Designed miniproteins, single chains, continued (4). Designs and how they scored, part 100

Each design is a single chain, and the fold is of that chain. pLDDT is the mean over its residues in the fold that is shown.

## One batch from the design tools (miniprotein)

Design m15465
Fold by ESMFold2-Fast:
Structure m15465 (fold): chain A 97 residues (1-97)
Amino acid sequence: MEEELEKTVELLKKEIDSIDNPEAREAARRGLEEGVRKAKEYIESGDFDKIKEDINKLLEEMRKNPKPLPVAEGAYRRALLEILMTVYELFEKKKKE
């Protein structure tokens, strides 16, 4: 699980590095870092259902905001969601063993 998380983070870092807007790129890196921190906490606690709830809350907040988010805020939330969703999928695949 940890090795697969590390590989996913490496791939996402490369994707983030391709972002042309420097504010969005830095915000996306912060979102990824926060997502990894949360993912590690969930791995330690074993509360994988909490990941799904947190993803759903973030998606709902994004949908309820009728105005476009500032570029940095949007990039941060998107990167955070992307890593949390990826980590959740990795946990589900491991459970189905």
Scores: mean pLDDT 74

Design m15466
Fold by ESMFold2-Fast:
Structure m15466 (fold): chain A 98 residues (1-98)
Amino acid sequence: SMVEDLKEFVKTLEKNRKNVEEAKTDLELEIAAAFAMMALSIAIKYLETQGAPQSFIDALRAQLDALARAADARDKAAVVAALKAAAATLKALAAELE
């Protein structure tokens, strides 16, 4: 179900967030952020193909843009904040579908 897929995306983003928090070097942060951006991009495309509400798609795209800018700035706290926001958006959509 879409709810189960959304829960899996949330788990993936939470794991990526932990990897970002645990990053000790700029390279480790760049790698962790790159995997997080890829996971969020896949989630957005999945939701577009499922016909999810445009408001959630727009929120996730804004969060992906924020994540990319934070990664470019090497701002670990901003990367973590963007990932928390994306996970919260996915959780809210899953709750709306239950």
Scores: mean pLDDT 90

Design m15467
Fold by ESMFold2-Fast:
Structure m15467 (fold): chain A 89 residues (1-89)
Amino acid sequence: LEEELERVGEELEELLKNSTEGAKAIAELLLLEEVVKKAGKVTKEVEERMEKLKKIAEEKATEKDIELGKKIFELYVRGVELARQIAEQ
């Protein structure tokens, strides 16, 4: 589990280093949408940030950026899940 978490962290770092503003905006938007969904509510600050990220994504994100952003989001979710499993041991 710890080795897998380290591998996920290394993959995230590499993807973030090589990602565009569009890909980062997609990843952050997906993360905020997931947080809002789990919380069942959104603050004005989070809503405004999501609107700004949507605008960046619409203006700058290519098909490749959308795919990369989704991959970054999936790795973040997996990393959090692995960290939770380690903490429960």
Scores: mean pLDDT 79

Design m15468
Fold by ESMFold2-Fast:
Structure m15468 (fold): chain A 69 residues (1-69)
Amino acid sequence: SSAEKEKRIQQSIETAREVMDDTIAGLRRSFEEKGQATGRLKEEQERADRTIALARESMEKHIAALEAS
């Protein structure tokens, strides 16, 4: 049914958002650990912000494609 299809799409969107949040958190933690180990925390945080921005853009495009289907 249409309702079942909408529910599956909504579940896919929710899963994609959770994966995005987990990915962002993991990236921030990884860059923070590297920054602490190298003493370059601020430089690694700036790199993390750029990497996260690109990952977020990619994930948001994917979510938008799911919503448009």
Scores: mean pLDDT 81

Design m15469
Fold by ESMFold2-Fast:
Structure m15469 (fold): chain A 50 residues (1-50)
Amino acid sequence: MAIRPSELSLEQWLALIRDAPDEETRQRWLTVLEGVYGRAAREEIVAELA
């Protein structure tokens, strides 16, 4: 991706987290997302992945 992490849309974050190779990597990306967009955004992404 040519866009910096702080410039990614929530849809692009969803795709990145969905494509994570394992659960530990997915949790790591969710932590980064929470740091950038807050806990509500993390909860929304988790709901979309369910």
Scores: mean pLDDT 73

Design m15470
Fold by ESMFold2-Fast:
Structure m15470 (fold): chain A 68 residues (1-68)
Amino acid sequence: DVDHMLKAGQEAKKAGLEAYKKGASLDESREVAYKTASKHVDDEQAQFIADDTRDSLAQKKAGIFVPK
């Protein structure tokens, strides 16, 4: 269900952000997000969620303007 995938994404993003706030690299934060998402969705979807999480953190780190 799409709802389960969205919830997995939210949990993965939270875990990735928490790792990043603790000083983890973008790659380490991606792996944390991947591991978290893998508990709820298949491998392909977990990789997509992890990549999305990494990209969001990379934009914040680079100071790139995030559209509304």
Scores: mean pLDDT 76

Design m15471
Fold by ESMFold2-Fast:
Structure m15471 (fold): chain A 102 residues (1-102)
Amino acid sequence: GLKEKEKRILEKIEELRKRLSDDELKRLEKIAEGLKRLAERERFSRGLVDGVVTLMAVYAPDFALLLAPLIAEILGESLVDVYRRIQDLRERYQRRRQALLE
């Protein structure tokens, strides 16, 4: 249920707090507050969560990779699928950037 998901999300957040920089912690706290509110609802918009994940993958791919287990839990997708999606977006971005510099 949603309560078990909330507990797992909070546990993963606490583990991440020990390893993140101050700026990353501030971003994580804002995301955690938003995700907690979504997890407390009986129904939530998958499109909104996907939108946030996509923006993070584009603008902060390293941070998005750190959050991949939380993203998988929230979306109900496999960790492997979420990780691969983030990696594919990162590789496409890096290839485009390199092509423009050559």
Scores: mean pLDDT 60

Design m15472
Fold by ESMFold2-Fast:
Parts: sequence; C-alpha cells; structure tokens
Structure m15472 (fold): chain A 125 residues (1-125)
Amino acid sequence: DAISRELLTETGVLLAQAASLADRAAGLVKDGKLSDVETSKRLADDAIGLLGNARNLLDEASKGPFAARTKELARRADEAVELIRKAKESDVEESKKLLEKSAEKLDELAKELRRLGEEAFNKAS
C-alpha cells in the first residue's frame, strides 16, 4: 500500500545517507593511517563525528521494516568507532593496524547499508 511504500522509501533514503557517511569515514581513516600523529587524530575525530551522524540515521531507520538488520548494522558502526577511539590512544604501529581494521569494517558496512537501501527501494516499487 501507499504507507508501506512511503516507509520503505524513507528507510532506503536513510540507509543510503548512512552508507555515504560510512564511506566518507572510511576515507578519513585511510588518510589518517598515512598521516602524521596530529593529523591522524584530527581525521579520527572527524570520522567518529560522521559515524555518530550515521548512527542517528540508523536509529531512525530501525523504526522501519528492516529493524533487526538495521540494528545489526548500527552495532557494526559502533564497533568501527571503538577501533578508531583505540587507535587515537595507541602507539603509531598499533594505531595504523587499528585504523586499517576500522577502514575494512567501514567499507563492508557501507556496502551492506547500500545493499539494504536498494532492497528497501526495490520493495517500494
């Protein structure tokens, strides 16, 4: 019905926006790995901010038809944030490893968010 289509479309938009934020956060984390300590910490803070915004979008999307899957993706975003926070407090070599692991998790998160968003749009059709 029209209400179900509207909810699926709104969910798809939120998931697509969250995916974009996760992709941007992954880029900042990758840049941070290649940067000096001060720049790396600034980029880490920026990435945490973007993921906080993504988390808010996922909390809203979790009110929709894909609640369980959206909540799992939100948990994965929280795991990436934890890795970035640990990287900020770690020595240079451990920081690089944690940022690399975070970037891999964020790339996969963005991919799954896009896939779920596409599924929402397809069901709205």
Scores: mean pLDDT 90

Design m15473
Fold by ESMFold2-Fast:
Structure m15473 (fold): chain A 93 residues (1-93)
Amino acid sequence: MEALKQQIAEALGVPEINEEMLREMAEELLRLAEAAGDEEAAELARRAIETGDIRHILEASLRLQERAIEQGREKDPEGAARAREELARLRAE
């Protein structure tokens, strides 16, 4: 997970991911989860805010992404298939 934090920091153009950034990410994920009505993802985001654990942030993010793929499948099965492939790659990292 240390390498993952480093990759995310580089992607965001920051020197490192600090406690404040992790909290901000978790709070944004909580907002998204509540808007989506996903109580499990909201619970994971709240836990991430409490603990500062990037694993809970990633789990909430992946869950919301998976839910969005499933909901979009009826309207865009091709886009859903591509998004599912991307999600699988993120989970493998």
Scores: mean pLDDT 67

Design m15474
Fold by ESMFold2-Fast:
Structure m15474 (fold): chain A 120 residues (1-120)
Amino acid sequence: SKAEEAQKLMEKMEKLIEETSKKLSKYLSPEDVRKIEAALEELRYLIAKYLLDTGDIEAAKKAFKILEETLKRLVEAAEAGASLEELLEIIREALLKIFEVLPEIPEEEKKKALEFIERL
């Protein structure tokens, strides 16, 4: 069912963010890991809210693929010695790509997500 597929997608996103945060803890301070995790949770929240509001599982899967690729890039960048600012920029770029694959996100939701990441 679409509902079962949506639930599995949301659970997979949560687990991958948790696993990525654990990997990042090898390279970043606990405070910096919390900031990265907060930024990633904002992306997950946007995808989950879009899925709940629209039921568009195919658009949500495209956004999830962007998130999954971003999580891999973050680990590789952190291992290469990237700063917190550089890692947050990778997440900001991912957020902009997610806006492109999730049609008709309200302008206020886009602003809120971008401002949240910029405040970290």
Scores: mean pLDDT 87

Design m15475
Fold by ESMFold2-Fast:
Structure m15475 (fold): chain A 78 residues (1-78)
Amino acid sequence: SKADELIKKAEELLEQARKEIPVNPDRARSLLQQATLYLAEAIVEARREGPDAFERVQKKQAELVKKINELRKELEAL
């Protein structure tokens, strides 16, 4: 589904951000912001796909938001 593709894109950006934290913190912040935008798009798309897709994507979004917040804390510690 389009929502699942957007979630995968957010996950890819999140992993890139994790690698960039020690090397380029500004790039890491930009990547986390982009991941957040893809997660917002995924929720909008999942609502169009139906209740089962929405529930699945919402659970995955909650997991990824938790990881984004962890990486933001690492950036604040620099």
Scores: mean pLDDT 87

Design m15476
Fold by ESMFold2-Fast:
Structure m15476 (fold): chain A 87 residues (1-87)
Amino acid sequence: EKKKELLEGARRLAIEAAKAAREKDENKMEILQDSMEKLLPSLKKLNVPKEIIELMEELIEALKKKDYEEAAKKAEELAKKIDEELK
């Protein structure tokens, strides 16, 4: 249950990150980057698939660099991968 709650949280953050990147909302991208960095250790501790961890790390990096195109792409990929895991 805790793993599912955190994955649902990560999915919401990924959806918001895709929107923020498409809107070029740098302030929101910074807030989402911080939220994901705080969430990442908990996901690692709960044995979430490495592919999800790697996508989140790549998304965090894109958000830090203000790379709007890459951030939107990685956020969409992350949300899709989490959807697959939650099935």
Scores: mean pLDDT 86

Design m15477
Fold by ESMFold2-Fast:
Parts: C-alpha cells; structure tokens; sequence
Structure m15477 (fold): chain A 63 residues (1-63)
C-alpha cells in the first residue's frame, strides 16, 4: 500500500541520514512525496509528513 511504501521510504531516509548520505536521503524524500500523494487518509498523511519534516531537519544539520 502507499502507506507501507511511505513508511519504508522514511526508514530508508533515516538510515541514509545516519550514514551521512544526504544525496540518498534527498532521493528517498522525493519518492516519499510521491507515495504520500496517493494516501487518502488525511490523519495518516499528516503523521507521515510530520515524521518526514523531522528527518529533513536532521538532514539539514548533516549538511
């Protein structure tokens, strides 16, 4: 499902950030944005977006 895809992309993004791979993290973020656009549940979408925003802040500290 789109929700499962989005969650996997968040896990991949977090791993890339932990490894210092900002390019990979950015690519996973792009794929996440595409996956989240397919989610109809607004509460689930909001929660996933919040997690992504927190990861983006961590990535900014890496750069």
Amino acid sequence: SAVEEAEKLLEEMERAIEQGDSRAAAEYMKEFNEAISKIDDEEVKRELQKRADELVEKMAELL
Scores: mean pLDDT 82

Design m15478
Fold by ESMFold2-Fast:
Structure m15478 (fold): chain A 67 residues (1-67)
Amino acid sequence: TARELLERAAELATEGRRALEAGDAEKAQSYADQLKEVAAEFERLGNTSFARDLRLAADEILAEVAA
């Protein structure tokens, strides 16, 4: 359901940021990749605005991993 996807997205974003704060680039990358998968599911359901916002959040995590 959309609610389950929202809960999953929130968990992934939180864990991705925690991994960045801990210096765990590998975990941060994994959580960002999973956020992109959730974004694709929202896009498939027609929620393009939320999918865009989740992709932006994932890309921000990935940019910090690459820095």
Scores: mean pLDDT 84

Design m15479
Fold by ESMFold2-Fast:
Structure m15479 (fold): chain A 98 residues (1-98)
Amino acid sequence: MIEEARELGLSDEEIAYLEKLLQAAEKATKPKVKEILELMVKTTLEILRLLSEGTEENRQKAIELNEKAMKEIEELVKSLDEDEKAELAALSAEAAAA
């Protein structure tokens, strides 16, 4: 129920979550980590836009966009060193804990 409500409306909490993702990208000291976080922000904004239109077709497009972004992020993550991976994990967890 709460999960479905989050998918259908842009609440102050959802806006705050996007702001936290943007802050994580700003906090990133390593260029590759910043690139990954910026990709996450862009993907999240596009998914929210598609979901706000409320069509089944747009929900499917949101799923496909998320899957594509996850693959791109995973490939980028594999190129990171241990320090970069640690920073990404910490900043991503902080943003997600909103």
Scores: mean pLDDT 73

Design m15480
Fold by ESMFold2-Fast:
Order: structure tokens, then sequence, then C-alpha cells
Structure m15480 (fold): chain A 78 residues (1-78)
């Protein structure tokens, strides 16, 4: 899927540039796309939940000032 691939590339770039808030927003967007496709595919629904949880955890780390932890969570979600 071209849109998913483009979002993953943008997410990778945001992580590398240290734009971690943008990376979190991109991860939420990616989760939403998988969720919209999930009603007939349990694997996509599960992936959407995993990405949303990762985005939540990364955002919590950023709010705590732990940029390295946020970066690790975002990279693991990729």
Amino acid sequence: DELIERLREALKEAIEKGDLLTAVQLLYTLSSLYRMRGPRDPALAKRAEELEKAADEALEALNAGDNEKAKEILREAL
C-alpha cells in the first residue's frame, strides 16, 4: 500500500531528525489506517492496536522528557 509505505518513510525520517512529536502523530495516523481496514482482517486490527499503544507510550515518554525512550518505542513500532 503506497500510503502506508509513504507514512512509514515519513515516520522513519521524523525519528532520524528528532522530530518525535511528528513521529507520534504519524504513528497514530498509521494506526487509524490499519483500524479502518481491520473489520475483516484480525491481523490488521491487532496491528492497529499495537501501533496506537506504541504511540501512547512514546507520547508519555516525550511528556516525561525521555526522548531516547520515545525514540526506541517509535523505532520498535516501525
Scores: mean pLDDT 84

Design m15481
Fold by ESMFold2-Fast:
Structure m15481 (fold): chain A 82 residues (1-82)
Amino acid sequence: RGEEIVEKVVKAVEEELDAKGTDPISKEALVELAREIARLAVEEGLEAVERRMEELLAEHPELAHLRRLYELVVGLYEEYSA
């Protein structure tokens, strides 16, 4: 089920952020964004996620640092949806 995949991805992202020593406020914001990306992957597939990321970075180049989070979520989604 898609909800289970989203939960597994979000939990893995939380563990990665904890391992990096991310502060609680930044962690909460990044986990919420990861949940949105994982839900998009489940609902519309990875092509939709890639398109949204490229659109976001084309409109907001200053958000290029979020590319790493998109890549992490995509990798985790592929692992847990396989």
Scores: mean pLDDT 78

Design m15482
Fold by ESMFold2-Fast:
Structure m15482 (fold): chain A 101 residues (1-101)
Amino acid sequence: SAAQKELEKELAEEIARGVIRVLEERIAELPPELQEAARRAIEHLREVLEGNIEALEEAVEALLPIAEAARAGDEAARALIEAVLQVIAEQAKKYAERQAA
């Protein structure tokens, strides 16, 4: 339905805004090569806010080097990925509550 598509768009936009905020707040704590990955993710998330929902996949791919660094034991990368996942979880919960209403 049109209402479902609008809620999905709102979810994608709120995730993009929250993740951009987390990336901008924490980017300086990352090694230079991971800062570049974070900047690419921010660019793709901004495309989501401009209506290109498909850019979400590109944003996830751009975060992959940071996720790999987190798995390898980089504490700044781990903290960033945990904060990103928290944004996604909070927005998913709000979306589910709106679907139930």
Scores: mean pLDDT 85

Design m15483
Fold by ESMFold2-Fast:
Order: sequence, then C-alpha cells, then structure tokens
Structure m15483 (fold): chain A 74 residues (1-74)
Amino acid sequence: LAEAEANLKAAEAALAAGDYGAAIGAARKAIELLPKEQREVAVKKAQEVAKKYGGDTKGIAIGAIEGVKAGLAA
C-alpha cells in the first residue's frame, strides 16, 4: 500500500511537470501494487476518466491517477 501511495505521488509530480508518459507509468505501477479488488476499482475508474477526456495522452495520465486514488479509497 505505501509503495502504491509513493508511486501515486510520483505520478502526480510527473503530471504537474507535463511528463505524461512518466505519470502514466508511475500510476500504472501503483495500480499493479494494489490488492485485486482495489485494482479492479482503479482500472474501471481510470478507463471512465480517460474516456471523458477524449483518450489523449494527458487524459490517459489523469485517468490513471484518478484510478489509483479510487483504488486506494476502496
């Protein structure tokens, strides 16, 4: 869990810096570190948010970060 939270912070920092690739990578790693049930919540939320943002790289990064947050809250 702590490692997933650390990767979430890294993803948020990368997004703030405009490094969408690094943000996506860190957020995906955070999702993979979640227990199965929380990971399923994270993936579903990430897909929903990315779709709302039109599926560009920035939208995918935002979606992945929101997915991690949802998974950690589950």
Scores: mean pLDDT 81

Design m15484
Fold by ESMFold2-Fast:
Structure m15484 (fold): chain A 94 residues (1-94)
Amino acid sequence: SLPEGPTIFEVDGEVLFEVTPEELRRGIAKAAPLYAAGKDEQAAGVTLSEALAIEFERRGEKELADKFRYLADNGATLEEVKAFLEEVYRRRRE
């Protein structure tokens, strides 16, 4: 059900971030009520944003972790979470 290794997120062929299977599992657990309700886009967004919040906490990037946790807590869609992740990538590249 979960990937055996880290999940990779890319923009224009550049690796943005990797999240671990355990981080994805915690995201899925947080999104479980949304999956049960058939709210697939919000469930995917909460899964990804929670996994990224845990990853950024592990990296010591508390401000980014807090922002992704906010997205997860507020039921952000996958599109909203990806848009914010792309913005983070853009700012780091500049």
Scores: mean pLDDT 76

Design m15485
Fold by ESMFold2-Fast:
Structure m15485 (fold): chain A 60 residues (1-60)
Amino acid sequence: ESGEEVKKAQEILKAMGFYDGPIDGVLDEKAKEAIKKFEAAAGLKVDGKLDQETKEALGL
C-alpha cells in the first residue's frame, strides 16, 4: 500500500527521537523535518526527501 514505506520511516524516526508526530503515512512538514534531522545525523544530503539513500540508511 502507498503509505507503508512512509509509515515505516515515521516509526524508525520516532524511535530515534527525530519525529514526534502520528504514524499516518503522510510526509507533512514535521515528517520532512524529521527526515532532514536524520539526513544531517547520517551525513547524507539534507533535502527532506525519502529518496533511495535515505531509505537505505533507515534500513528500508
Scores: mean pLDDT 79

Design m15486
Fold by ESMFold2-Fast:
Structure m15486 (fold): chain A 61 residues (1-61)
Amino acid sequence: SSKSLLEAALEGFQLSQQDRDRLLKAAEGYDLTQEDIDRIVQILQDTKDSPDAALLYLKEM
C-alpha cells in the first residue's frame, strides 16, 4: 500500500499529528507512486512543512 510509503516520508517533517492525518486521509483511495510521494516531499520542503500546498496537490490528483 502506498499509504505506508507516504506515512514513512512524513516522519521526517515537523507536522502536527492532525496535519499528518489530514494528508493521509486525502491520499486514501489513491495508489500513490514513488514519483507522487517525492513530489509531496518536495512541496513540504519548499513550503517549510506547510500541509496546505501538499493537500492541494493531493486534491488535484
Scores: mean pLDDT 76

Design m15487
Fold by ESMFold2-Fast:
Structure m15487 (fold): chain A 71 residues (1-71)
Amino acid sequence: MSLGEKVVRRVVAQVEARTGRPVRLRVRKTIIDGKNVAIVDVVDAETGELLGRVALFLSEEEFERLKEVLS
């Protein structure tokens, strides 16, 4: 699995350890400075509060794989 998944998993684990709260992930694609960027929002599963965010520079193939693994 990609480095992107490892980074997201690490951030999720840190947020859950710090807050004791279950989380949900939202994955979206955008363009920043002409580069493809995947944005993963880590939100509280109960309240919807934004608890963390990961921005990753990924190829289209890596983005699709990350989206499948996190959904």
Scores: mean pLDDT 75

Design m15488
Fold by ESMFold2-Fast:
Structure m15488 (fold): chain A 77 residues (1-77)
Amino acid sequence: SSATLQRQKQLLEENEKAIKELEEEVRRLKEELERAKADPSTSQEEIDKLELKLLLYEIMLNSTRFVAERIQKKIAE
């Protein structure tokens, strides 16, 4: 239906925005982690926290991309 298609397009737009924001966060965290690892004054606990945070954001990014791809396929049908 027309209403269903509009809802799917809205969800896709929201997902595409979330993907962009998550990509920026992942990039920032990777740079921060590399700086932390290069600094001998950074504790292993701080490095571990950054690695866990990066892992969480990468999982969220991959999940959001998967959902967006599925919505795109539904709209294209």
Scores: mean pLDDT 87

Design m15489
Fold by ESMFold2-Fast:
Structure m15489 (fold): chain A 102 residues (1-102)
Amino acid sequence: KKEELKELAKYYLDETIKLLDDTHARVSAKLRALGQDELLTEVQAELDRIKADVEYLKKLFEKASDEEIETLLNMALTFYHAVKLWADEILAEVDRLAAEAA
């Protein structure tokens, strides 16, 4: 049943958005306190770009043929894992900057 694969892909795309929003909320407060306006701007730009990519993938799933669903699911999974790595890296950098400022 290909519809179950579409539901799984939607789940990972929704989880990607949650991860981005949670990461940005945690990062932005710390960077603002440190006066790191340039890095905050870069993080916001990256967040907006990734969110646009997620919305594009969601639209592709709405139009997807049965033959395309497995490929799109693999793309959604790869994208989710890439965003998790990005989130870990930016949080580690912000924590390092906060520790150095103390």
Scores: mean pLDDT 80

Design m15490
Fold by ESMFold2-Fast:
Structure m15490 (fold): chain A 79 residues (1-79)
Amino acid sequence: DLERLRREIAEAERALATEDLSESMRYQGEIGLEVLRLYLENPEAVEKAIEEALKEAEETTDPSKVKELLEKLLELAKK
């Protein structure tokens, strides 16, 4: 449901603006919101990017790869 996702994005934006979050948490939240915004614009591209990122996440035990996976997901969704 894209309408529900749009509502959740708006709520998350408000939370990020008002909550006293660490710089790292805010950065991760902002990246997540950009991914969700791209999903509203092109769901198929984002779904494909998410599937690829989830597959890579299942194969890695290195938490430092999470940032790389998020950046890769954004890159794929922009196509």
Scores: mean pLDDT 65

Design m15491
Fold by ESMFold2-Fast:
Structure m15491 (fold): chain A 66 residues (1-66)
Amino acid sequence: LSAIASAVATALVNAGASPEVATRAAAKVVELLEAGREPTVGELAAIPGVDERQARIAVDAVRQAL
């Protein structure tokens, strides 16, 4: 999960998210995966500072890291 969190955070920073927003999104991804759920675009876009485009990039990063 730490490798997936790092991949999500890196992808979001590269997509223009702040490091703080990227860290929150990575933490949400870990929380969802630990609950046995795949992150959705809607769930990640609900995080303050994450837009729909960034949420899609984060979901893609999770799938590539798995």
Scores: mean pLDDT 81

Design m15492
Fold by ESMFold2-Fast:
Structure m15492 (fold): chain A 63 residues (1-63)
Amino acid sequence: MSPETLETLRTLLESDGRFSEDVVLEPPASDIPPGADSKEELERVRRLYDEAAEEIRRRTLER
């Protein structure tokens, strides 16, 4: 997983779901290195984005 992806997810989590319900978190192509064909690495990136998106949506809907 790239350090940029880690920082993005960390920032989103630290924002405590301040994002609107319209926020869609998708791993940008730039965060997935073109040579990263490790299935585990790609799955990790997608899972982290999915978890962050669900966390943000959960907190937004909780209000």
Scores: mean pLDDT 56

Design m15493
Fold by ESMFold2-Fast:
Structure m15493 (fold): chain A 55 residues (1-55)
Amino acid sequence: GVILEVAAHDLGLSKEQLLEIARRRKEGVSLAELGKEYGLSPRQVSGAIEAVELS
């Protein structure tokens, strides 16, 4: 939805990358590790996951 598209644009990522971040978080990867891999802060990773859940 629009929320996922806006979040992807704001973070400089694709929608597919946001979905992958959410999936990996469910697999037990930490917010800090995801942040390092995608160049995001832990807060931004949390926001990306929320955008996926709201979409």
Scores: mean pLDDT 80

Design m15494
Fold by ESMFold2-Fast:
Structure m15494 (fold): chain A 81 residues (1-81)
Amino acid sequence: ASLAQAENLKSAAEELEASGDLGLAAALYSLAADVLESLGRKEEALPLYEKALELREKVLPPEHPDVLSSRRRVEELKAAL
């Protein structure tokens, strides 16, 4: 994993969000955050996980497994900072 990979995923997510594909945008924001976290860049990963959660909460019901897992990831990362 590389910083350039995270930047490319974030850029693609922003384009999908702008076009209204919020579900796929959320997935790519989450993947970009995973790459940043793997590089130890947790402070940079947090806002991308929060963005993925925000988008998932807009398109999925609150008890959906993807919403619950995204919320837990944000909470865990906040506790680690």
Scores: mean pLDDT 84

Design m15495
Fold by ESMFold2-Fast:
Structure m15495 (fold): chain A 61 residues (1-61)
Amino acid sequence: SRITAEEVLAFMESFPTVPLRTLLEYVARELGLPEGTAERLLAEHGDDRAAIAEALVRLAE
C-alpha cells in the first residue's frame, strides 16, 4: 500500500497537543475517506491510536 499504519501513527504522535479527532479528520480527508470516518473510528477504537492508524490505512485501500 502507499502508506503504512506506522507512518500514520508517527504523524499523530508528532502533534501531541492537537486533539485526536482533529488529526483523524485531517488524515481521513488526505486519504479521500468519507465524512464521519473520524467519528466512527473514535467510537470503535476510542483512544487506541495504533488500531485507528491500521483501520485508516485499510479503509484507504
Scores: mean pLDDT 82

Design m15496
Fold by ESMFold2-Fast:
Structure m15496 (fold): chain A 68 residues (1-68)
Amino acid sequence: MLSDEEIRERVREILSKLKSLSEEEIEKATEDAVAAIRKDYEQGIASPEERLEFLERYVEHEVKVEEE
């Protein structure tokens, strides 16, 4: 299982691809995502790995939209 720090680093790396977000917004979104991923894991909804894969796909889509 990924640690909170490993999840935070991966989320930050993924979100940093969004050019419209400031550093402060990335940090806030990262903390919100870490909390949500942990809550989903604790409730048996999804693993951290599954949530990170979903976030990566979502951000790739948003990056394309930002280029329009």
Scores: mean pLDDT 76

Design m15497
Fold by ESMFold2-Fast:
Structure m15497 (fold): chain A 103 residues (1-103)
Amino acid sequence: SSKEAKALIGKGGEYFDAGNYDTALELYKQALRIAQQIGDSELEAISLLNLGYVYMKKGKLDEAVYYFKKAEAIAKQIGNQTLIVETKSGYVLMENTYGEKPK
């Protein structure tokens, strides 16, 4: 359900803030699966964005770029300017932290 996906995103954020990226990754993947099952494009984009940040923190930059690009594509399709800006902020943070750019 939408409520379950939102709860998983919230819990994932708590683990992310605590530096437990492996648990955050698992929770965000579960949220993504639910969002896709129910057809909630906004929750799908949010889950993908958060997966991008987790992979970035784990130094998995190719995976981070992959998830940020998927999140941006959906955000553009649904016209969510806030999510578009947030995905671009992820790219900027990644470039500033690691010197890596999306291709």
Scores: mean pLDDT 86

Design m15498
Fold by ESMFold2-Fast:
Structure m15498 (fold): chain A 90 residues (1-90)
Amino acid sequence: SMEELIEKTVEKLKTWSLDEQFAALRDFMLIAQDNLSDEDIEKLEEIAKKFKEALENGDKEKAIEYFKELAKYLLEKNPEVGKEALLKVL
């Protein structure tokens, strides 16, 4: 399921360094930018910024929540692209 894919990606992110997590976010956003409207990209960038800020502040719980929000938004707007982006993180 999509929920299982998100949870597996979350487990993977927990094992990565901060730099690897930022690199994964950048790759995720690049994939999204090629396949979404400007309005949807702006919304994803708002969520991504909150995810990044939570990571920088060491708020792991909020970081996981924002990551799930980011993944769900992308999957809702473009399921095929969302799946591809999450599989790249795994």
Scores: mean pLDDT 78

Design m15499
Fold by ESMFold2-Fast:
Structure m15499 (fold): chain A 70 residues (1-70)
Amino acid sequence: SEEEKRRFDAEMDYGALVLAAVTFLLFGASKEQLEKILAEIDRLMAEKDLTPEQRAGLEQVKADLEKALA
């Protein structure tokens, strides 16, 4: 169904962003890379198909990335 597809797409996008963010935090990233992933997180957080747990995970990762930019 379209609903199942939207949930699957949201879960895959969530997983990809978390993996990229953790990779950047562990191995380093340019300011431009950090800014781009922060923008992608903000875009995904605007989606309604994320679970509360996924939203909390993105908020935590966003905080860590913003700290890395400071």
Scores: mean pLDDT 81

